# Ledger of designs, part 96: designed miniproteins, single chains, continued (2)

Each design is a single chain, and the fold is of that chain. pLDDT is the mean over its residues in the fold that is shown.

## One batch from the design tools (miniprotein)

Design m7536
Fold by ESMFold2-Fast:
Structure m7536 (fold): chain A 82 residues (1-82)
Amino acid sequence: SLYDVAGLILGAALERLREAGRDTLSRAEVLEILESFRDQLSPEVYEAIVEELERILAEKGRDTLSLVEIAQAVLAALERVG
């Protein structure tokens, strides 16, 4: 399901944070994670997640995202198009 893929995306983000010893990921790192799941997402869902991530970055005026913010972006996208 889309929620299973969302769980995998968030798990990958958490693992990258742990390996790096950080509490945030750059925009580029999050997009790299999303690209690794591109074949498991419809184009509409993928673009919706990217749009929600860009919205959070723009609203907060920064180039990094916490795990909670990544989760919020993914869930907002699924509510809108999933």
Scores: mean pLDDT 85

Design m7537
Fold by ESMFold2-Fast:
Structure m7537 (fold): chain A 72 residues (1-72)
Amino acid sequence: AKEKAEEYLRKAIEAAEAGDGEKAAEYARRAAEYAEPVSRDAALAAETAARAAEAGDFEAAIEAAKRALRLL
């Protein structure tokens, strides 16, 4: 679970850096699912990253995804 959450968070950051909000949000949501049984705080941060990516706020999405990685 932790390894998969980290993998999807890295993919979410990469997609956000490329300006792909749809993929960034999808990867961040998948990360939240894998993070839930490991860290509730990491899952919430990943959900925040997904919402930021959907809003087109890529800087906020990257920051939230990095926070989720630190909480795992």
Scores: mean pLDDT 84

Design m7538
Fold by ESMFold2-Fast:
Structure m7538 (fold): chain A 72 residues (1-72)
Amino acid sequence: PPTPEQLEREITESFARMALSVGKLAIKNGKATLEDADWLKKFGEKIKEVAPEEAKKLIELGEEARKLALKK
């Protein structure tokens, strides 16, 4: 059976992938808000030790969302 650590990693990665998909869709549709940018970055920071690759992508996406929101 998977260890508790492996389960935490897989669950965290699944939530991160969902957040990335939703965030990318919001950016593509020009609907990304400063609040969206903030929660993406904070979520990435929280998972940095468990899922570092997904954390990096979430933080980068959050920065992109913030730049787009600030343009208007």
Scores: mean pLDDT 82

Design m7539
Fold by ESMFold2-Fast:
Structure m7539 (fold): chain A 56 residues (1-56)
Amino acid sequence: MEASDEELAEAYYLAGLLAFQQGDYALAVRYFEKALELDPEYEEARRNLEKAKSLL
């Protein structure tokens, strides 16, 4: 990826996965929301956001 919103969205998505792995679902939700704010077509982020919300 070029240095862009897509690259930043990927970084937030990875941070969300790390928070999710640590059981911090509220933090994971915030990171996945940031990823989708930067890339609304980020299907993996949307899917994991829904999963994290279901565990709150």
Scores: mean pLDDT 82

Design m7540
Fold by ESMFold2-Fast:
Structure m7540 (fold): chain A 72 residues (1-72)
Amino acid sequence: ALEEAEKLVEEAKEAVLAGDKEKAAELIRRAGELVGASPLDTELMVKSMLEATPENVDKTAEGVKALLRRAA
């Protein structure tokens, strides 16, 4: 579950870079569900990814992965 969730975060990062924020949000919500994250934590992770810039998306993705590891 956690490894699959981290893969979804990498896919969400690519979606953000492509400008597909709807896909990025869906991928992060699915990642949160896989690790049993609360709805509040999941939406905070979604907001972080959607607010990411190309300059900080790698750092943001690592932060989201850390939150997913904490939830798992």
Scores: mean pLDDT 81

Design m7541
Fold by ESMFold2-Fast:
Structure m7541 (fold): chain A 81 residues (1-81)
Amino acid sequence: SAAVEEKIAEAIALGREAGRLYREGRYREAGDLFVQAAELFKEAGDYRSAAHMYREAALAYEKAGDLARAREAREKAQELE
């Protein structure tokens, strides 16, 4: 459906922007956008991409020193695998 395609397109754009922020050292913001991308992939039924985005969010939060959010993101990724 158009709604599913729109969610996937937005998730891809957010994941790409999160990757840019991560490379710039803006780890907390990168983690937040990776989580948003994961939620959109999950809503679209793309659980594999959602799990991948949650794992990227966990890495970003670890780099930011936010171990609680990193653990939460890893747990969400495992639920989808």
Scores: mean pLDDT 92

Design m7542
Fold by ESMFold2-Fast:
Structure m7542 (fold): chain A 61 residues (1-61)
Amino acid sequence: SALEEFLLSIPGVGEDDVKRVIDAGITSLEQLREAAENGTLGMLGFSGKTVLNILEALKKL
């Protein structure tokens, strides 16, 4: 999926991290952006640096 391909392109994100995101109900790039902005990704165990990398990559789409 576009979400999985996008997440795997981010430094520090692996297949287990992608599964965790999907299992949390995040199934689109828009939901991923909301989860990055509202602290949900931090609760799922992503570092602040990885969350910032995700947000910057989403800005370039």
Scores: mean pLDDT 85

Design m7544
Fold by ESMFold2-Fast:
Structure m7544 (fold): chain A 106 residues (1-106)
Amino acid sequence: ERVKELLERALEEAERAAELVRESAKANPEHREQLEEIAELLERAAELLKKAIESDEEKAKELAREALELLREALRKLAEVADAASAEAQGAAARALRLVEEAIEL
């Protein structure tokens, strides 16, 4: 149950981050392609987290580890476009990553 609660919160943060990055892409044509790639990584992480929430604990942790890798890649890419990405998007993605890390350690 606690694993599921952490993953549900991580999902909310990942979805928020994806939405904010998509808005940043609309506002920053010079970085649009890179920001769209980041949004796709965050959306893929969110899909894995949705599946994890519906799975048993062992399968949930496996899917959560896969989502964690996508969140790490998204955060790395966000750092490269920090001037174009909102601080709110970066914060949401970082919170999603920390919540997933906590869930897999339980």
Scores: mean pLDDT 86

Design m7545
Fold by ESMFold2-Fast:
Structure m7545 (fold): chain A 95 residues (1-95)
Amino acid sequence: SVLEEVRALVDRARYLRDTGGHPLAAANIVLEAYERLLQERPDLVSPETRELFEKAKKLYEEMRKNPDDKEIFDKFIKATNELLDRLRALVDEAL
């Protein structure tokens, strides 16, 4: 099911986050997990989860324009971590 696929992505992103060496890889997997869920189960995506994704996406574009700005990078990573925790809770509740 899509929920098992999203759970696998969430678990992989969490592993990368917890090992600390791969923040961008973890962030990209979180965005992939959200897009997978939105494509196949938009009914499960709350307005709050959508806001976190839109915030992360805007910060990603700001980061692309200002690649040496550590503050924007940190905000992007924080936003993707908040999205990760929300996707994790959603998948745990739905399974």
Scores: mean pLDDT 86

Design m7546
Fold by ESMFold2-Fast:
Structure m7546 (fold): chain A 64 residues (1-64)
Amino acid sequence: EKEEALRKASEHFVRALEAYEAGDWETADRHFEEAVKYAEKASPEVAETLRAARDGLRDQAALR
């Protein structure tokens, strides 16, 4: 179950990065939120790391 949650978190994180690179910040943010939700089911530490990564990328997107 935790492994499945981490797999789903990774899947959504990859989709978020693809959307971010395409300039679709709305889709990227939604996939980051889903990745964090799945990560929380597996590990709070992993969820915290993904939140930090999302916030960093969102800040960079705001500069573009």
Scores: mean pLDDT 77

Design m7547
Fold by ESMFold2-Fast:
Structure m7547 (fold): chain A 87 residues (1-87)
Amino acid sequence: SKIIEESLEIVKKLLEKLSLEETKKIVVESFREAGMSEEEVLALEEGLNLTKSKEELLSVVREALEGMSEEQQKKFLESLKKKLESL
């Protein structure tokens, strides 16, 4: 999906400016803003806590986005873009 690939490119740009842990926090907040349920967000946070590299983070984000509707994927991308612009 183009939206998923664009979202991952924004996450990569965040990782150039921020630590892995700071990027994880932005990713979690962006999924909340996209309409992910609190139970799904908690599961995502547990998955992200196990990631130790940029590649692992990108893999978890891709899997989460693939489970979302196109409308939610667009909201996630918009949230990420706004957070990147504020840096």
Scores: mean pLDDT 88

Design m7548
Fold by ESMFold2-Fast:
Structure m7548 (fold): chain A 68 residues (1-68)
Amino acid sequence: LAEEYEKKLAEDPNNAQAWYELGAALTAELKLEKALEYYEKALELDPNNEEARTALKAVRTLLGLDPN
């Protein structure tokens, strides 16, 4: 369920916060690979988003991409 954030992204695809929130929703659903993609997009648009950076690292660890 991501219709609100998808609508925000249709209006402004550079909305880093909407990409982050969509990633967080997917993480809650354990759709970790899609969550990873959306967190990466959020950081591409706003590299100073510490919450997105932390979430990205956590999801990468859960997927076994960063085992440290």
Scores: mean pLDDT 76

Design m7549
Fold by ESMFold2-Fast:
Structure m7549 (fold): chain A 70 residues (1-70)
Amino acid sequence: MDEEMDREIQEALIRARIAVLEQASKKLPPEAREKVQKLLEQARKALEQGDLDAAQKLLDEAQKLIDEAE
């Protein structure tokens, strides 16, 4: 029960992060936007495969690019 709830929460959090980072990427210069969108696409694929750890790492990388670009 707790394990299922943890997975559902992590999946929901990852999906929410993807949506937030997509919106943030629209404010970036074209070069940075392209890099972020590529990372978000990879994060979605990782999520589809159930690799929540890989998805989170890809989202962390996308967040760093957004933070660096403002």
Scores: mean pLDDT 80

Design m7550
Fold by ESMFold2-Fast:
Structure m7550 (fold): chain A 100 residues (1-100)
Amino acid sequence: GILAAEITGTITVGDLSVSFNVTGSIATALGSVGTKVAKKMGIPGLGDGSSAVGETLSKTNLTAAQAASNVVNALKSLAAAVADSTGRDATVTISAVSVS
């Protein structure tokens, strides 16, 4: 079957925080996180980039555990992209990642 993801966490840059709680396919969930972050921080393309990463993960023959680890890495990469775009430190706090 197609792997589904539930992702809950927060990305923080200085005094600005973006909280997310999203469910769907890996591509939809990651794309939704990227879009929420892009909208709050004024950084275009983060939603499309995160969705593309999620589509790649969905097409890869991964176990649920491998997919969950890759989703965590994608969220860390999103925080790094925010840091690069803003010129400030960005942190991601992951409360939950479930893939099934």
Scores: mean pLDDT 81

Design m7551
Fold by ESMFold2-Fast:
Structure m7551 (fold): chain A 89 residues (1-89)
Amino acid sequence: MEELEKLLEKALEYAKKELEKEISDPEELEEYKKKLEEYVKRLLELAKKDPKFAELLKATIKAALEAIEAGKSLEEVGEIIEKVAEELV
């Protein structure tokens, strides 16, 4: 769990930096940052309840961080995260 928390924290930090580059409106930027923080917290709660979800989330976040480092957009990162969530519904 601690490893997953660190990965999510890094992903959130990168996502916030990407939002700052793409969104010029400070009010809109703040709203998106808050939504991201809430989403990450809910992902952690789900991972604590479901070990299978925790493993999928770790793999997805790692892939997302690698994509961010390769210069992929926040939208592409969001799509990767959404696909993992959809697999579990």
Scores: mean pLDDT 72

Design m7552
Fold by ESMFold2-Fast:
Structure m7552 (fold): chain A 85 residues (1-85)
Amino acid sequence: MSPEELREEAARVALEIAEELEKKGDTLTAYTARRVAEFVGRSKDLSVAAEALLSAARVLEEAGHEEGAEKLREYAERLRRKAEE
């Protein structure tokens, strides 16, 4: 997978998490996830994108969305590893 493909996939996953949070009624946390998805989708720096996902994961975890937080952390680790290649 290319760095661009991985970044776009991470942004898509963050957006899917935002949509699921909206369905659960957590509009504020969904808004945060959506903004991070947009940022990651436009970021040219994979390390910066990974940091944004980790920040969002912490917000999701504090709001009780542990599964969403774990997915964002997994993509952040993948982006960091890709940035080191």
Scores: mean pLDDT 85

Design m7553
Fold by ESMFold2-Fast:
Structure m7553 (fold): chain A 63 residues (1-63)
Amino acid sequence: KEEELKKEEEEGKKLLEKIKENEEKVLEELKDAPESERAIARDMMEGVRLMAESVTKLALESI
């Protein structure tokens, strides 16, 4: 149980780090875009991050 919990925690952390890296890349590409477009992109990335956090929490609770 503890080994499975640790594995899920590390996989969840890795997933969240990848999402953060992708978010930073998208925002960097949109740096010169109008603020309205950047705001929409930020909201979309926030949604993706919240979904990943929810999935990670569900996986940890399933152990």
Scores: mean pLDDT 75

Design m7554
Fold by ESMFold2-Fast:
Structure m7554 (fold): chain A 61 residues (1-61)
Amino acid sequence: SDEELANKVAKLIKEGKIEEAKKLVEDYYGKKVVDIILDREKNKIYVVLEDGEIHTFEVKE
């Protein structure tokens, strides 16, 4: 469930638990996370995986 993953990742990032958020994404997709980009102006998080795949999560407040 991408929505459930997105909500958990956003919450962990908001709490400053970046490494825990990376692990959650890695465990879900079975791929290593090479970058996490925070776009605060757009309230979005971009997760870049080792194969070049990019997942976008929205931060809801």
Scores: mean pLDDT 78

Design m7555
Fold by ESMFold2-Fast:
Structure m7555 (fold): chain A 101 residues (1-101)
Amino acid sequence: AITQSGGGTFAAGSTLTLNATASKDVKGQVAWYKQKPGERRELIVENVKTVPGYDRFSASGSGKNFTLTITNLEASDTAVYYAAAKTEKGWEFGEGVEVTV
């Protein structure tokens, strides 16, 4: 199971950090997804590396805890953010957290 926190309403230009915790050590095999209403989940981070086009985004992770940080928040960052980690059951997703800018 993946537990997420850090969602809410944020000011444009601020920095946001989202937190996720897995039940076991994920050994850096983590991902973050962004989902806007009516759209598919878009991969933004895999194994703490950002996908091209997400330069304001960074990720870290150690043991069972991992984070996504977004700097210089923009209205286009408004979305549900999903943490994912690879476990013995395959890739597991958190419940998502809502972010409004």
Scores: mean pLDDT 81

Design m7556
Fold by ESMFold2-Fast:
Structure m7556 (fold): chain A 56 residues (1-56)
Amino acid sequence: MEGLKRRIERLKNEIAEIEKIRPTLSPEDQAAADRTIAVLNKQIESLKKKIEELKK
């Protein structure tokens, strides 16, 4: 369980770094950043579901 929580925190930090630089990027790079953020959010959602299943 703790390993999954650490993974979520790492993914959140990655999103925060992308969000920080996003306003300085070109429109094409902003679109790529948005796609990356969506993928990272999907991974966080999957990990949260695994944590909930482990609570059973």
Scores: mean pLDDT 82

Design m7557
Fold by ESMFold2-Fast:
Structure m7557 (fold): chain A 65 residues (1-65)
Amino acid sequence: MAEELTEKAEEALKKGDYETAKELAEKAISIDPKNKRAWGVLVEALNKLGEGKEAFEVLLKAAEQ
């Protein structure tokens, strides 16, 4: 489940659908907070959306896992 969501998030990121990538990555993290790939996708999606402050906060939260 988390793996499928992470893969779909990566796919959305490649297509430029950053909002969908963010939502899918957040869902993957809610299922498996240790999923480093999902955290990486979330940070990239937030940066692409111009939400650099949120990306920084997510990066700090990932470091706590």
Scores: mean pLDDT 80

Design m7558
Fold by ESMFold2-Fast:
Structure m7558 (fold): chain A 57 residues (1-57)
Amino acid sequence: MTAEELIEEAEKAEAAGDYKKASELYRQASIKYRDEGDVKKAIELAGKAVEAQQKAL
C-alpha cells in the first residue's frame, strides 16, 4: 500500500466507525511519510492516529 492508499483506507475506516483500524492505518501512513522525509505530514498523520485511538477507547 502507498502512503496515499493508507490515508484513504483510514478515512473509510473512520467513516465506518472503526476507529481502531483508522488509528493503525494513520500510524502506518505517518511512518511512510517520515521515511520519505516528509516530517510535517508524518506529524499530522501521527496526530490523527492518536485522535482515532482515543475515540476507539
Scores: mean pLDDT 83

Design m7559
Fold by ESMFold2-Fast:
Structure m7559 (fold): chain A 86 residues (1-86)
Amino acid sequence: SAEEKSRELLERAARAVEAGDVEELRRIAEEALRWAEETEGLSFSEEDRRQAEEATARAGALEVAKRRGLSLEEARARAAELIARL
């Protein structure tokens, strides 16, 4: 299901953010776009791919912050650091 896939990808994104694994964030974003293409018949541009990579980093950083009791500002700072490396 879409909910199960979203949960799987979010768990992986959180782990990648904690590890600073930018290559894994790219793979997660690519897998999310592929899932949407296959299940919803959507097509994505190179700009959409970049936005998906950034969204993956932000979602993962927010999930880490929620689990560790960190602030939204700390989540945003961590996401910005990783996005700069994408």
Scores: mean pLDDT 86

Design m7561
Fold by ESMFold2-Fast:
Structure m7561 (fold): chain A 95 residues (1-95)
Amino acid sequence: TEARIEAVLAEIEAIGRQLADPALSAAEKRELVVRLARLVVEYLELLQEAGVEVSAEQQAAIDAALNAVAQAVAAGDYAGAAEHFERLIALLREV
């Protein structure tokens, strides 16, 4: 549903804010990346169910941005993770 698509995108945006939170541990931030990956998959599946075409190029760009967030978090580079997350959100909104 459109409401579910909007809700999943809002949850993804909330994770971006949590990744920037200095009160969260490195372990909690790694768990957020796992949740982020699941929500991105759900978002794209919901768009496809709604009849929205997601091109192979868009999927590859989204996967690359998601992997960049994951790698930055794993390295403790939370500033880099925030930059990659902003790119991920922009890509998801353009679908």
Scores: mean pLDDT 86

Design m7562
Fold by ESMFold2-Fast:
Structure m7562 (fold): chain A 70 residues (1-70)
Amino acid sequence: SLSLEELQVEAEAVSVAALFYIAKKTGDKELIEEVLKRAEELMKRAQSLGREDVVKFLEEIIKEAKEFLK
């Protein structure tokens, strides 16, 4: 069973992905920077919870966001 903390991290990861989708569609560099910051903070929480799946998901977002900002 998932703890409330694990469910919150999962929900926030989905929210970050949705925000990234909007940012890419609009070309909003400031929003991409916010996505990057949120994803990095959330990845640390996912790592502490042992959520390898969420860590991997956020790593891909971080990588793509960094490429988008180049």
Scores: mean pLDDT 86

Design m7563
Fold by ESMFold2-Fast:
Structure m7563 (fold): chain A 87 residues (1-87)
Amino acid sequence: SDTGETLAEIMRNEIMELLERAKSLTEEGDFQEAERLVKEARDLLKILEVMAKSGYVPMDQQEIERLRNKLKEVEKFLEEAKKKASA
């Protein structure tokens, strides 16, 4: 439905915005806030995955995998930045 398409797009955009903000905070050294936003993005992505799998929102598996990969990239960037800051 049109409502499901709009919801999928809103959730996708929110996940991407959270990940971009987490990356910026990581670059600024605010690791605690970056971790909080990464957790929020992960939780939102889990909700989106469940909704897509149940057919509530029209989102293909390839788009879900792109979001998962983006999350993993930001998580890795945060972990590497934390290690560098403690060295």
Scores: mean pLDDT 85

Design m7564
Fold by ESMFold2-Fast:
Structure m7564 (fold): chain A 95 residues (1-95)
Amino acid sequence: SIKGTLSIGGSDGSIGVGEAEIEADATRVVAEGPITGASPSRGEGSTVSAIAADGSVASGRGTVESDGTHGRVEAVGMQGKALGAVHVGAGARTT
């Protein structure tokens, strides 16, 4: 795992941001950590993006869970190179 940034979209259009532990390989990413600034969000099939330090981007769909103070994003089947991601972003659907 490496430290990076996580951003999660809230149901009200807010964006929560925080420092996260990021674990990534070529096709999968998991990012988890504290966030501030977003309403709670939960959903499957959310769009997930992973950005590496070299600027390369991988995109896919995954699960998002956030209570507004802590967030977790997990995606598989990423298109592009997710290994080395330093920023993970997700739009989330709330129920």
Scores: mean pLDDT 74

Design m7565
Fold by ESMFold2-Fast:
Structure m7565 (fold): chain A 88 residues (1-88)
Amino acid sequence: SEEEKLKKQIEKLIAEIRKKLKEVGVDESTVEALIKYIQNLLKKMSLKEQLDFLQELLKTIEENRDAAPEVVLLKLSQLMADALIKIK
């Protein structure tokens, strides 16, 4: 029950990230490539770590919503690199 609720919250965050990236002007092929990469990182995380990571990605997109899409992509790339280093 609790695990299923967390999984649904994670799915909603992924959908919101996809939506916000498109709204910022990231092209659809780049959005889908990023989502696939994010999903691969999530496979190495606990559900709580997945939730925290996705919330940080969404926050970064929202804080940079008025920036060029390239700036958003660079900031997300840094967060993904930091996550990859922390994954054992």
Scores: mean pLDDT 86

Design m7566
Fold by ESMFold2-Fast:
Structure m7566 (fold): chain A 68 residues (1-68)
Amino acid sequence: GMKGITLAIGAAIRAIGLVIDAELGFPVNEEEVEEAIEAAEEAKREDPAAEPVAERAIELAEEARELG
């Protein structure tokens, strides 16, 4: 379904932005990390085809948290 794929893409874009901010030395916003993870989890529930993108988004969001 388009909803799942759209949520997964959105989560991935957000997570990439968080990693870039962390790599540049900016503090990572925990609320934004949680929002990216929540969007990715919702994507997995809406469409199993979204799982690979959603899982990668979760990994990136968690990486940003670890770096910040």
Scores: mean pLDDT 82

Design m7568
Fold by ESMFold2-Fast:
Structure m7568 (fold): chain A 50 residues (1-50)
Amino acid sequence: IERAKKLIEKLKKEGFSDEQIIKAATAVIMLETGLSPEEARKIAEELVKE
């Protein structure tokens, strides 16, 4: 999930909305972990809210 965390920080600095960041982070988490879209989205939502 380190790639997803770095992406979230970058997109927050660029002023993207939480919805856009969650969508991008979900895709990256799926690639890193092989989790389902539903599980990856839950992790993305948690990371964005941190």
Scores: mean pLDDT 80

Design m7569
Fold by ESMFold2-Fast:
Structure m7569 (fold): chain A 84 residues (1-84)
Amino acid sequence: QEEIERLRETVEELNKYALEQAEKAGLKETAEKLAKEAREYLEKAAKSTPEEARRYATLGGAYAGLGAMLGSSLKLELEAEEKK
């Protein structure tokens, strides 16, 4: 399951970015939940049949991507709050 190993590396990079941005915005717990979901789906993918492994790996990547997107959105919202 070499594709899952490569996806795991990408997920960890996205999780790191999401956690860094969320921590600055005070929403670290939300980013941690998304990171946990991503990792859990990758673990399911590793234990599943090849067919289901692709689905679980896709879901894991999606959660990691959502976390990174949330981090970016939080940064934009924080910048908008500068107007007070």
Scores: mean pLDDT 72

Design m7570
Fold by ESMFold2-Fast:
Structure m7570 (fold): chain A 54 residues (1-54)
Amino acid sequence: PVPLDPSLDGLPPEELRKRVAEWVEEKTKDSPEDIKEGMVRIAVGVALIALRNA
């Protein structure tokens, strides 16, 4: 995959995914692993869509 925008040099998608994953894991630490995986995927998707439209 190729980089989407030059501005991603300051905010790489991998870094965004890590930050979102950490936040979701903190909020769902008492939940089963499958729930955490689902929440991470949803949150990352929403964040990436918001970034592309910003």
Scores: mean pLDDT 63

Design m7571
Fold by ESMFold2-Fast:
Formats: C-alpha cells, structure tokens, sequence
Structure m7571 (fold): chain A 71 residues (1-71)
C-alpha cells in the first residue's frame, strides 16, 4: 500500500541519516532526517489512528536533527 511505502521510506531515511551522522557527514544526515520526518508526516495523514506513535517518532528525529545542526 501507499502507507506501507511511506513507512518503509521513513525507516530507510532514518537508517541513512544515522549512518551519515556516525561518519560525520552532517549535511547528508540533516537531509535524510528531514526526509524521514516528511514521510512520517505523510504517513500520519494517511493513518491518523497512530498519531501519538508517529508524533513521538517525529519528535525524536527533530531533536536529533537539532543536535546535528548545532555542530
């Protein structure tokens, strides 16, 4: 489904972002964290029943993104 594709994309971008961050590739990490958040926001629109779970995930990614930006 479109929803499953959005969720898979969010997971994929988060994995890439974490990898980039661990290697000190902060610009790439920022981009991939932003893309992960974007996909989760779209997933939340498609399935609002899991809003709290997606909001918590987005908050975690936003906090990580802010830490990377501060470097």
Amino acid sequence: SEFQKLLASAIGYEIRAVGAELEGRFDEAIRDYQLAIQKLEEAKKVDPSKKEEYDAWIERLQARLEEVRAR
Scores: mean pLDDT 86

